# Designed miniproteins, single chains, continued (5): the designs that were tried, part 71

Each design is a single chain, and the fold is of that chain. pLDDT is the mean over its residues in the fold that is shown.

## One batch from the design tools (miniprotein)

Design m18448
Fold by ESMFold2-Fast:
Structure m18448 (fold): chain A 90 residues (1-90)
Amino acid sequence: SLTEEIKKNLIEEYESFIKKLPTMSQEEALEELESLVKILEHLISKEKDEKLKEALQKALEDYKNAIKNKASKEEILALLEKHLKEFKEI
């Protein structure tokens, strides 16, 4: 289904970001997070599954807040791991 495809692609994006994070500066990590925010906004606009849409909206809020507060790489990692776990449980 589209929901399963979105979920799979999102998990792959998160795992890729987590893998790259140690090699990034904080500024680069925040820029990558801004790119992820744009992806999530696009996916939310197309998603019809209410449970996945809610999970995406929660992730979007956390990431927008992290960008606003200039979160550390450690904080970004914790948020990515939290939401990755939540997406895998849907």
Scores: mean pLDDT 85

Design m18449
Fold by ESMFold2-Fast:
Structure m18449 (fold): chain A 57 residues (1-57)
Amino acid sequence: DPLKFAEKPELEEGVTEPAGFYRYDKEKKKIVISGEEKPVPEGDLFYTPEEAAKKYK
């Protein structure tokens, strides 16, 4: 269970809870959505597209 070591951070006010984890694709400089728990790499896990963009611009 790769998501066992990742906790969802507290979301900003007005941001809805995410349906899953979102990964920032640093090669393409865009956010990708993970529909499964298994293939999501740790270290690049984010909980909303807004949070990922906030950290990586």
Scores: mean pLDDT 46

Design m18450
Fold by ESMFold2-Fast:
Structure m18450 (fold): chain A 86 residues (1-86)
Amino acid sequence: SAAAEEAAEHARKAARAAIEAGKDDPARGAGAALLAIGAAASVLLAGDGEAGARAAEGAARLAEELGSKEAAEHARKAAEAARRAG
């Protein structure tokens, strides 16, 4: 679905931004990226928009702790799209 593809695209952008922001905190950067990838997998592979939204919200929280507004905004958009896909 278009909403599932939108969620995956925002999750991909969130993961990339989290890795870039996490250069000085690679564990938190990797954690945010893994949650964003998990959000995309939940929506695209499992068809579970609610699980995808929860994972994306987790990614947004870690992105905020990293100080990455870009990663947090993409993670929030992934969560919104995941809810529409479910």
Scores: mean pLDDT 86

Design m18451
Fold by ESMFold2-Fast:
Structure m18451 (fold): chain A 69 residues (1-69)
Amino acid sequence: DAELARKRLEALKRIQDHLLELLKELKVKNPELYDKQVARLEAELASRRAAGDDELAALIEEILAKLEA
């Protein structure tokens, strides 16, 4: 169902944007905790790729890319 897939993508995008905002704030307020969260996201990305969860892997990749930009 293309409509359901579209709504799911929109929901994931909203979650991604919210996480990016929180992580950018964390980088300023608590850099040590920020570094730990980035390391956790990198580990989660590896796990999602191993599990074949391409959609979640892509979402995590985008978050990491935007944090490094």
Scores: mean pLDDT 79

Design m18452
Fold by ESMFold2-Fast:
Structure m18452 (fold): chain A 99 residues (1-99)
Amino acid sequence: LSRREEIEVVAALAIILAHLTIQHLRKSDDPEAKEYAERIEELTKALSDAVDAGDFDATVAYARELAKLMQEAAEKGLVRPSDAKAFQRLADEIERLAA
C-alpha cells in the first residue's frame, strides 16, 4: 500500500472505533456520557472530512485530539480504558505514517 492508502486504512479503523464508542455512550443514562458522545462525533466528522480531503496534517491533529478526548472519557469511567488505549495506538500510527 502507498503511505496515503496506509493512512486512509488506519484512519478508517479509528473512525469505526469512534462510532462504536459514540453508540455505547449514547445508550448511557449519564448526561456527561451524552456530552462526550457529541464531542467525539464532532471530532470524528472532522477527522473523516480531513482524510477525504487528503489533508494529513489535519488528520494527525484531529486523531490526536480525539485520542485525548477518549482518554479523558476513560478516566471518568465513561469509555473502556482498552478502547481509549486502542484509539491512542491508531492516532500514533497515523502520526508515524504522516511524518
Scores: mean pLDDT 88

Design m18453
Fold by ESMFold2-Fast:
Structure m18453 (fold): chain A 95 residues (1-95)
Amino acid sequence: SEYQAGLGAATAVSGAGGSMNDEIGRGTALFYGGEPGSGKDGESVARAAYSAALSMGNEKVGQAARDAAIEGSKKYNPGRGAELGAQKALEEGLK
């Protein structure tokens, strides 16, 4: 169920941004539910980002999340990029 929840979060973030790529979406899913050690903090961030993206349904949140995920992927890796994208969606969704 955690893996499916992670896929849902990745889909929501990708949908809100409109152009988040498959690798970033997969990284979000793995960070949230599939990766050993992706613990409670990862679940909380991804779930909060998912809820914020769905409740806001706006391009600003999606674009900010996508940009953060892309930059994180360039600097680190797709998994870390997805985590940073989820965190950015939460931050922007709360404004």
Scores: mean pLDDT 50

Design m18454
Fold by ESMFold2-Fast:
Structure m18454 (fold): chain A 119 residues (1-119)
Amino acid sequence: SAARQAALDAEGKAYIAFDESKFSEEQKKLKKEAEKYGRKVEEEELEKLKKEGKYSEDEKEFLAKMKGKIAMYEELAEKLKDLDPEAAAAYKMEAEIIRLLVRGIEAAERRSKLLRLKR
């Protein structure tokens, strides 16, 4: 769909209001660790979605990826809270924005199921 393509195209868009290229070596290491954790969560969520049978393959991959990004940003925010409180706050905000998007998609699927149950 056009909405799905627009969401995928916007996936690389930086919503974070600071320059990550200025990160210290410690911040860069914490980011890599958070990225690894996010990938693990993405894989675990994708396996759960494959068992549920509610979504298309593209939607399963997209939802798993978004849940991985939430986990990554929340982990990074927790790790940065004492070292860089501004960056930590920005990542927490990004995680919440993505969480709202995921909740919207899950709510739309629940609504679609309810509409299909009207015989």
Scores: mean pLDDT 75

Design m18455
Fold by ESMFold2-Fast:
Structure m18455 (fold): chain A 86 residues (1-86)
Amino acid sequence: EKALEHLRKALEALEKGDIITAYRHLQEAVKYDPRAQPLLDKLKPIAEEAEKTLGNLSDEVKKKFAEMKPELIQELRRLIAELEAR
């Protein structure tokens, strides 16, 4: 399923710290499953900064991402599990 494919790629990108790739896959996932919208909204400010700086993140943005990352990964894994169950 298209949403599940994009969510899995977003998870892989988040685990690698690839914020821009994770955000783009979440944008695609939302087109197929609106349950991804809260994850997209949470990552948006950090992704916008990453795009603006061409990936040259400030220590402040890196710290915000590090604080947010475990929760985003947990929520994303939960959504993937729900979709895989059916």
Scores: mean pLDDT 82

Design m18456
Fold by ESMFold2-Fast:
Structure m18456 (fold): chain A 70 residues (1-70)
Amino acid sequence: SVEEIKKLFNEALEKVSEAIQKGDYDKAIEILKNAIEKLQKMKEEHPELKEVYDSAINYLKKLIEEIKKR
């Protein structure tokens, strides 16, 4: 469901925020990559929600690129 996608997305963002606050950028990137992998797997099982998954995945990918610039 969309609610499950939002829960996974928000949990990933909370963990990333904690890692960044501690200065652990490598851990933040790892968390984001793991979340993307889970979302991609769920997307394959639920093609009707493809646009919701793509939006979440693209946001997390952009966040990885922003962290890498630091």
Scores: mean pLDDT 83

Design m18457
Fold by ESMFold2-Fast:
Structure m18457 (fold): chain A 62 residues (1-62)
Amino acid sequence: TREKTLREIARLLGVSVGTVRKLLSQPESVVYKRMGDLILAAKSDEEKRRIGEATRLIHQLL
């Protein structure tokens, strides 16, 4: 279910499901640029791993 995937992305990124829906309403290029920015801003390898997993799930939705 798309809703389950959105909740998983929200959990991985530590944001609300509403924030994920707003992000995914943007053009695909903007979404991937934002995910890249999050990886660069990540404070730990574990945070980078979570962002990478969220990016993979986003790719499945797009």
Scores: mean pLDDT 82

Design m18458
Fold by ESMFold2-Fast:
Parts: C-alpha cells; sequence; structure tokens
Structure m18458 (fold): chain A 68 residues (1-68)
C-alpha cells in the first residue's frame, strides 16, 4: 500500500512508544528494548533500500524516545 514518509514515521513513533510502555509494564529495560528495536529496524530499512530521509527520521525518533 502507498504510505507517505510522514505516515511511515508516525507509525514507527507509535510502535516505539508501545514497545517502551510494554517494557515498562513488564519490568524490562525500556531503554534497551527501544535501542535494540531501533537498531534492527534501521538495519532492515538499509537492507531494503528505504529512502535515506526515512532512515534518518527513524534514527532521530529512536534518539528522542531514548532521551526521556
Amino acid sequence: MEKSKEEILEGFRKGLELIRDSALAQGLDAREMVRLFTRWELRRMEEDGVDPEVIEGVRRLGEEILAE
């Protein structure tokens, strides 16, 4: 399906927030879970030839969530 860059980034942001909240609810290291997921998604995006602007947006979102 067609998705804008903004829709992809918004979906990813919601996914990271869900992972953080789920990890906190389970008593897991939320920072480690967000970091690990962001690393795997960035690698996947690079392997799939995703637009570099989207990859950079994902990286920045991961850093934003981790800064809390």
Scores: mean pLDDT 77

Design m18459
Fold by ESMFold2-Fast:
Structure m18459 (fold): chain A 65 residues (1-65)
Amino acid sequence: DVSKKAADMILAIGFGIEVGAKEIRWVDGVLEIKIEVETEEERELAERGAEELKAAVPNVRVHIE
C-alpha cells in the first residue's frame, strides 16, 4: 500500500529530525534509520523513540552508534 508506505516514511522522518538521524532509507521493504549519539541521555531518548516508532511501523530498523 503506497499510502501506508508514505505515512510510515513521514513518521520515520519526524523521528529522525527529533533525534538527529544521519540517514533514513527504504531497503528491501525495511525502513532503515542511522543515528549517532554522544551521551547516555541521547541514547535513552533514541531507544525510547525507536521503540515507539517500531510499534507504529513494524518494518523499521534503527541503528544507534
Scores: mean pLDDT 77

Design m18460
Fold by ESMFold2-Fast:
Structure m18460 (fold): chain A 94 residues (1-94)
Amino acid sequence: STSEELKRLVLEIEVIEGIMRILVGLKMPVPKELEEQALETLERLRELVENNELTEEQREEALRAVRGLREAAKAAGAERTAEAAEELVELLEE
């Protein structure tokens, strides 16, 4: 189900955001493995968006999660994740 996949992806994004915020607080670098996981999760979400599989409410939920990750990634210096999240925010705002 698209709804179940979206809920899982949103939860994964929120967990990654939380970990990145903790790492910022501890002044620790973001592991490459965490950034790769973030990029893979964002790519899967992008596929749902591009295939027009999301309702308006689901797009708003995704947008909130991706915006949170974007800000956390920017604060953490995870430049690739921040860029990918920003591109997805722009796509979701259309």
Scores: mean pLDDT 89

Design m18461
Fold by ESMFold2-Fast:
Structure m18461 (fold): chain A 67 residues (1-67)
Amino acid sequence: DEKKKEAHELAAEAQRLLRELLERDPQAVRSLYPQLQRVDDAIQAGNYDEAIKLLRELIRQVEAALA
């Protein structure tokens, strides 16, 4: 399923960026835990459209924090 593949690719990118942010600002990563929980919930429910939307927003926020 193309949507499932896209969600997993975005999750991998988000994990990479979060690992980078964790090294610079652990407090910023902690503030994102509620969003991480929403992403996990969407993936567990098989709601890949919601997971993709949430992951794109998460990636945007992490990139902004790294700038």
Scores: mean pLDDT 85

Design m18462
Fold by ESMFold2-Fast:
Structure m18462 (fold): chain A 77 residues (1-77)
Amino acid sequence: TTEEAAKGAAEVARQSYENGDTVGFDSAAGMAQAAYEGGALSGYFTGKVAHDGARKAGNQVGADSALTAAQKAEEAY
């Protein structure tokens, strides 16, 4: 559900913030916002874009955080 996607992405954002992963935080927070606005699939696509960006920058932690949030958004759809 949209609520489950939002909660999942918000939890990933919290973990990213605690670990100092600003890229993962920004991507997961964006996905939580999109999911709350009824865009669980929109959150998924936003997460995939963030994952690709982080991966190209060599930020594996940010990439993993973005992927986890995207998977949560997809699962809730």
Scores: mean pLDDT 61

Design m18463
Fold by ESMFold2-Fast:
Structure m18463 (fold): chain A 74 residues (1-74)
Amino acid sequence: SVEELKKKFDETVQKAIEAARAGDIETARNYLKEALKLFDELVKASGGDSKLAARGIGNILYVIGEIIEAELRK
């Protein structure tokens, strides 16, 4: 369901952020990859819900920012 995909997406985004903040960049990148896959599935399943898509894009960009910041702290 759309709700289950959204829940998995949100949980995966949170795990990516936590990994990046812990300095585990490889794990964070793997969760980002999974979040991107879930985001594609979620947008397709929602029939292109623009509000859901905008929120998901915001979360993805935030994860990317956290990973970049973790790389710069090396």
Scores: mean pLDDT 87

Design m18464
Fold by ESMFold2-Fast:
Structure m18464 (fold): chain A 98 residues (1-98)
Amino acid sequence: GVDDAIRSGKVSQLIINLIDAIENNDEESVAKYVAELIKLTGNADLVNALKKALEEGNVEEAFRIIEQIGRIMGLMPLSIDIIKDKVKKLYEKKKKLE
């Protein structure tokens, strides 16, 4: 089996932490969580694309990348839903401040 439940749980939590760091403009934490996600996923292009989509407020692209990471890493549907909800809230908050 390829599913490492501990690794998938860490990936879910790191994506949540990344979203929070982007919301708070914490560049040091963003860099840290991106590096940890690259190490766990083995896919720098995918993780960097997620960071870009989140920073640009591209909800549709962020959802697509989150679902792709979910398929590759075996993320639970509930974890994917929680992450998607955080992305939506981040984008709605940015729209209200601009």
Scores: mean pLDDT 82

Design m18465
Fold by ESMFold2-Fast:
Structure m18465 (fold): chain A 76 residues (1-76)
Amino acid sequence: SHMLEAEILIALGRMLASIGKKLAEQGDYEGAVEAYRRAAELLEKAAELGEGEIKEEAERNLERVKAALEEAEAKL
């Protein structure tokens, strides 16, 4: 089901975002940018596949990841 696929993509996107945050905290902004870009791709797909609450969760996580990505890119 597209909703189950969306949930899996959200979980993977959140995991990559967590990795990106840890890398940024360690000063590895190049690694953080790569992790956040991957997270954004997965969350964008999740938002396209998801409906209702799942879509909203994907969109909220995507918004946070895009902000974190922009912040990490500014450090390069």
Scores: mean pLDDT 91

Design m18466
Fold by ESMFold2-Fast:
Structure m18466 (fold): chain A 113 residues (1-113)
Amino acid sequence: SMEAQRLLENAERLVELSKEYLDKGDFRKSAVYYTSAGILLAELSIRGADEEARRAREKIVELNKHILSKKKELEKYIQEKQKKFPDASDFLNETFNKFIEGLEKRVKEAEEK
């Protein structure tokens, strides 16, 4: 439908904004756009017509690969947060590692067809 196509185009713009802010080191803004894009892309992946669903899945993979390409910068950001919040240090490290492992698994599964 034209509505689904417009939602996909909006999700693609949010993906590009997430990537842009991540590249600038604005991890907070990147996370907001990532979450917004992820919600729309996930909905389109499940409820869209076959073509829109396929493109939504491809955009999820693209965004996840881009985040993984910035793993070193994200690790540095988390390490700075661990220094500021020592009581949360183990939780921050475990949560970050599980997040990255989840992205790696999803990318691998998508590339397996």
Scores: mean pLDDT 82

Design m18467
Fold by ESMFold2-Fast:
Structure m18467 (fold): chain A 78 residues (1-78)
Amino acid sequence: MTRTVSSIYKFLVRAAKLDKVEDELTPEALKLIAEEAAKKDEPILAIYELIRLATIEAAKEKSTRILPRHVKRAVKRL
């Protein structure tokens, strides 16, 4: 574990704001992504994989927002 959950969460919040997708990514989903990524040897790659998989799970439900349940399903697919 090379990063703290807090530092990863702050990075994700800033990235979402820069890409203007802060309304599409819930704070609870970002926290869960940060927690799971912090457990991985490569947290940044884990973030990208989790966002990609969570986006697919959200699309299956025709959701415009990534919710914590989508992230939990993404974690199971890793």
Scores: mean pLDDT 74

Design m18468
Fold by ESMFold2-Fast:
Structure m18468 (fold): chain A 59 residues (1-59)
Amino acid sequence: SAAAEAGRRAALEGGANEEGARAAGKYSVTDGSKGAAAVQSRGGGTPEGAERAARAGGG
């Protein structure tokens, strides 16, 4: 849950919209890198935001 929150917050900070941030948070509990990929796949985040989400989500 903490990883999901961190991933979601990082995605929002990186410019993702709410839907992209939710996806990042959900995937951060599985794999932080998948959270980052989800943000980019939805087109709601930037590459920098995706990397930030991956790091914050706990790798």
Scores: mean pLDDT 60

Design m18469
Fold by ESMFold2-Fast:
Structure m18469 (fold): chain A 69 residues (1-69)
Amino acid sequence: SAHPVLVEIEELAKKSRKGQLVMRYITEHSDAAARLLEDPEKVREYLRAIEEAEDPEAALQPLIDYLEA
């Protein structure tokens, strides 16, 4: 079963190109998915920032940076 955070990213990918990039990164990098699940609270902070942002595409960049770190 998919973790709720992964479901939220999948829904974001249906609405935005940056969301598609995040989903692709997670599927291509097995360690990124594990890192995301190690700190779901941190990921939820990024998702909330994206949801509240005037420019959701710009707000997605910190999440991408986190997953790449």
Scores: mean pLDDT 69

Design m18470
Fold by ESMFold2-Fast:
Structure m18470 (fold): chain A 76 residues (1-76)
Amino acid sequence: MSVEEQVKEVEEAGEKIKEYWEDEEVRKESARVIREGLLSRDDRVREAALKVAEEISKYLKDENKRKELEKLLFEP
């Protein structure tokens, strides 16, 4: 998979988790894709994943939801 394709998958996962946060399956799968981006060997993919994680955190506006996101991304 190309770097551009990996960036796009991470960005699409970010949009899905914002739209469908209350869907546990979508939340877990989208968080997994973002986490894989954060662990990528490519700096561009990691930067995109970090930016998406920050955007989701700002969108959620709930401290408990932000803590859940952090746990899903960094403490699986």
Scores: mean pLDDT 82

Design m18471
Fold by ESMFold2-Fast:
Structure m18471 (fold): chain A 75 residues (1-75)
Amino acid sequence: SSMQNRIQTVIDILREKNKDNPVKQQQIDEWEQLAKTNPQEAQKLADQFIKELEEKLKKTNDPELKKDLEKIKKS
């Protein structure tokens, strides 16, 4: 589903950004498990992350954040 695709896109972005951070990888593993057991709750976390990226983009005009949001929007 489009909801599952969007959650997975956010997870993939977070894994790449945190590839050298084992604590963050563990948190992402827990979120990926949540997406399987409670997709509605996982979607809320994805929506919160997207909102935080949008707010940060408004403050920084960071082209990497813009690319991340575009990937999520296309999923």
Scores: mean pLDDT 82

Design m18472
Fold by ESMFold2-Fast:
Structure m18472 (fold): chain A 79 residues (1-79)
Amino acid sequence: GPGLEALEKETEEVQKQIEEYILKEKDEKKAEELVEEFTKKLEELKATLGSKILRLDEFLDELLEKVKKAYEEAKKKAK
């Protein structure tokens, strides 16, 4: 629904911020902290809403995978 669209947009913003931290600022630790914070946020959403929304767990896992993949790809590009 509309709420899930907002999470998708936030995921895109987090991916861009990770790339900026690693490629522009050369601060891998700052990017790592952002990944950890976003992971905690989605885990809290799973705990709070996962039992109420069908396939929310799957959707949130896909968003986490996108963020983690962006982090790993940006680290590879920084080498």
Scores: mean pLDDT 82

Design m18473
Fold by ESMFold2-Fast:
Formats: sequence, structure tokens, C-alpha cells
Structure m18473 (fold): chain A 71 residues (1-71)
Amino acid sequence: MLHTLTLLESDPLERVRDFARSLGAVEEDLEPLVNAARLLKEQEGPGSVGVPMRLRDGRVEMVLLRLVPEP
């Protein structure tokens, strides 16, 4: 399944962690997802990145991180 998280530039990286935890992500996959969000924010401007994430039940699902610029 594809999960989409829309981020504003002002959103803290904790929002990415909370989202992954709500999906049942394993702890080892939290840091790659958070790092992808950090890199997305550092690029300046809108963008998106897909990251595979492993769940506690052994499934791997795709997370699409989408950065929306603030007005």
C-alpha cells in the first residue's frame, strides 16, 4: 500500500516519526525516513520522495513524503 504524508516546511521532523509509528514501522526504518524528510527540506522548494518502510508485521510499504512550500 502507498501512504502519503504531506509536510509543510514549518513542520517538525517529529511529525514524520509520529506518522511512521502510527503505521507500525520498525524502529530501524524510522531514521532513514526522517533523514529523507530532512534532505527534502534542505533542498529548498516543493518536492517529493518515496521511501520503503518495513512494518512490525513484516510487510514493506511505500511512504511518499511530499513537501509543500509555505505561502
Scores: mean pLDDT 77

Design m18474
Fold by ESMFold2-Fast:
Structure m18474 (fold): chain A 95 residues (1-95)
Amino acid sequence: SMIDISSLSIEGRSSYSIMRQGIDMGSRSPPEQRDDTFQQTTDTTIQSLRRLSSRGTPISQIRGIADTIRDMIRRRFPDGYDDFDRRIDQILSSI
């Protein structure tokens, strides 16, 4: 489910904006760069979620951001979604 962006902390909004920008740029990448862009988007998402956790963002907000990002990845990078989803679940289980 999507989180209400207006309910996010300043840190949550900043992280969400960075993640979303990465996904938007990645979805517009040429086919020959798509795998590299998807890997960069995945790494940026993981780093942003870990940073939110380190800064004391409530887990409910982190999960809401993660779910919103998952929904975007499922639509824009369907071939990579299952691996992405598994990696995000591992991160959310560790924080």
Scores: mean pLDDT 78

Design m18475
Fold by ESMFold2-Fast:
Structure m18475 (fold): chain A 80 residues (1-80)
Amino acid sequence: EVVLSPEQRQLALEFERLARQVRARALALNDQAALDALESVVKDLQERLKSAIENNASDEEITAILREAIGRLRALLEEV
């Protein structure tokens, strides 16, 4: 059973919040490219987290993966 730290849990919530904002904006603008980019970020995060967990990655590595995904969503939100 993998238990996220409080910091990692907060990062996961931030990611979900940003993902909802990107999706809402993209849908309002009928921006399919932004929706596709969002789906790519979500799938990449899921695959990276699964791989990290299966390879017993450190808390630092898991936190870095979450921070990178959040950064990608922030960039997408700013440019859309």
Scores: mean pLDDT 82

Design m18476
Fold by ESMFold2-Fast:
Structure m18476 (fold): chain A 61 residues (1-61)
Amino acid sequence: EVENLKKKMEEYRKLADDYRSKAQAAKAAGNTVEYVRYLTQASGYEIKADEYEKKAKELEK
């Protein structure tokens, strides 16, 4: 149970990191629309990772 939550947390953290990298590339290219879009996606995945981390902590007490 905790293992599954940690796996989901790591999965979403990796997605957040990937989208942050894409955001930085878009920023370097001067593409503000893509920069904001990728930052928004990264933020969403980070929130998901935080949710799973919180659930894992609740189970661990």
Scores: mean pLDDT 82

Design m18477
Fold by ESMFold2-Fast:
Order: sequence, then structure tokens, then C-alpha cells
Structure m18477 (fold): chain A 67 residues (1-67)
Amino acid sequence: SRMEEVKKRREEIEAILRQLRDELLSPEDIRALVEKMLEIVPNAVVEDSQLEAHVERIYAEQLKRAG
């Protein structure tokens, strides 16, 4: 059903968000996870400059948590 599809998509996004929160990742790994999340979200359109800015921000946040 549509509700089961929505639940599965939410669980997949939540798994990616947990990985971004809990793991210390390289910028390349962060990019791969963000791109995977965008594939799951319908109608997601992100400019390359916005994607780069998000990757840099996430990486900087991870460094603050690790230090």
C-alpha cells in the first residue's frame, strides 16, 4: 500500500541520517550518502553548489564532534 511505501522510504532516510550523525565520514562518503538520500526523496532537485555547501557543513560539524 501507499502507507507501506511511505514508511519504507522514511526508514531508509532515517538510516542514512543516523549514519551521517553517528559516523566520522570523509567528504566523499558524505556526498555519496547525501546523493543516495536525494534518490529516495521524490522531486528532490539540488544544485551542485548547494550539494557542495551541504557536504562541507556536515564535514565541519563532524570535526567539531570528534575534536
Scores: mean pLDDT 73

Design m18478
Fold by ESMFold2-Fast:
Structure m18478 (fold): chain A 77 residues (1-77)
Amino acid sequence: MPFPPLNIPVLNSIKDIKIGMDEVEITEGVKKGGGSAEYQGVVDGNRVYKVTFADGSKALVYVSTDTFKVVKVEPID
């Protein structure tokens, strides 16, 4: 493989998402926690994911298109 595998944490809630986490940690970590991550598009230079956790809580997660790291998390009702 062209790069080493990431250690993917299990993400069970919005509080488990931290600024600076890799995009793959968000998409796969939410999935490991029984949730889903849906790509929404690019907004203001950030890749936006709508994440839904197994408990039904939701958030918009903003990932830099330059670094592919989380820069912002917004809870959704």
Scores: mean pLDDT 80

Design m18479
Fold by ESMFold2-Fast:
Structure m18479 (fold): chain A 67 residues (1-67)
Amino acid sequence: MSKETKIMLKFLDIAREQGKEGEAAEGLSIFYRLKKEGKSIDEILDYLKEKNPVAAEIFEKSLKEVE
C-alpha cells in the first residue's frame, strides 16, 4: 500500500470519528485536484489550511500517524 493511500485511509478514519465527513469529502476533492496538478503533500496541506481548515487539521493528524 502506498504512503498516500495510508494517509487517505487515516484521514477518512479521523473524519468519521470526529463527525466531519462533509468537510473531509471537500478536502479529498481538493487533494486529488492538486495532486493531479503535481503539487506535493506539503503544498496541498498549506492550501487546505486556507480553504478548509477542518480538513487541514485532519490531514495533519493523518500525516503524523502514518509511518
Scores: mean pLDDT 78

Design m18480
Fold by ESMFold2-Fast:
Structure m18480 (fold): chain A 69 residues (1-69)
Amino acid sequence: SSERIEEIKKRMEEIKKLIETGTVEEGKAKLKEFQRWLAENLDKLSPEELEAALAGYGEVHQLLLEKEA
């Protein structure tokens, strides 16, 4: 649903903001929580919801690589 996609995007934006504002460890903790949620709900997500989650995950992962390099 569009509401679920928006919720996923908001969660990923929160994680991204934490990493960008220098609270990298808090962002990593939130990302691990999101990964756990994703694993537990993988069979309940639509293809569009899963795509939104994976896209957001990729952005956060890229940002972490830039911060740790």
Scores: mean pLDDT 79

Design m18481
Fold by ESMFold2-Fast:
Structure m18481 (fold): chain A 95 residues (1-95)
Amino acid sequence: MTVEDLEEGGKETLELLKNASEATQYLAKAIGYFTIAAEYAKQGDVEKAKEYLKKGLEYLDKALELAKSDAEKRTIQSIFGGPLGAALGNLLLAE
C-alpha cells in the first residue's frame, strides 16, 4: 500500500462523510479509529491500540443509535462484520 493509495481512500472517505447521513458519518469515524487501532497493534503499542479500539466502538454505538430503521442498522452491522471485523479479530489475537 502506497501513500497514493491512502490519499485516494482518504478522498473517498471525505466525500462519503460530506454526503452521508449522520449515522453513516459516525460509522466512517468508527472505521477510521479501528484502522488506527490496528496500526498501533502492529507497532506493538497495545495501550494505544486498545484506546483507539474503544473510541471506534463508541462511534459504532452512536451510528447504530442514530440509525432510523432496522435496515440501516443491519447495513451498519454488515459493514462492521466485513474486513474491519477481521482486522479487529487479528488485533485481539496479536495481543
Scores: mean pLDDT 65

Design m18482
Fold by ESMFold2-Fast:
Structure m18482 (fold): chain A 100 residues (1-100)
Amino acid sequence: SYMSMSFDQRVQDAMSRMSPSMQQLMTQMYDMYRSSTDGTLQVHLTQTMMTVVSMVFGWVSRDEAVQQLSSIYDDMRRDHGQQHPQSVQVVGQVVDQLRR
């Protein structure tokens, strides 16, 4: 069932349904998630990816996803801006992509 799918399987399935530009951003976030040793960064990246996945499957609207991702982006700027500026930038690009 969908509830028994791993996080990795959910991200990969959702990516097949995305635009090439969003697939690139998701791949960057997934790579950052897998390579990170910072648990708080991993949580924010997971929240970002799951929000995009939820939007792709129609569980949340685009507008709801933008609101949630904007909140996550503000948290990441505060908590990770100095240590992980590239991760903050990628999440910002996800927000910008969905506003277009």
Scores: mean pLDDT 83

Design m18483
Fold by ESMFold2-Fast:
Structure m18483 (fold): chain A 66 residues (1-66)
Amino acid sequence: LLTDEQIAESIAKAREQGVPEKVIRLWEALRAGRDEETLRLATELGMDRAEVEAALARLAELRRQL
């Protein structure tokens, strides 16, 4: 369990470690459950759209089971 401030600090550390901004935004969208934004950002990073859609579908199924 992380506070919003702790999450922001973790993101800041990722930026300091040279993780690209697009990757950080992808992680933020995925964590927030913004599947449409996650798909868009992953596609912009060159990820296969069908693989990303399949992964998001699996995550949605897991969220329904919680």
Scores: mean pLDDT 72

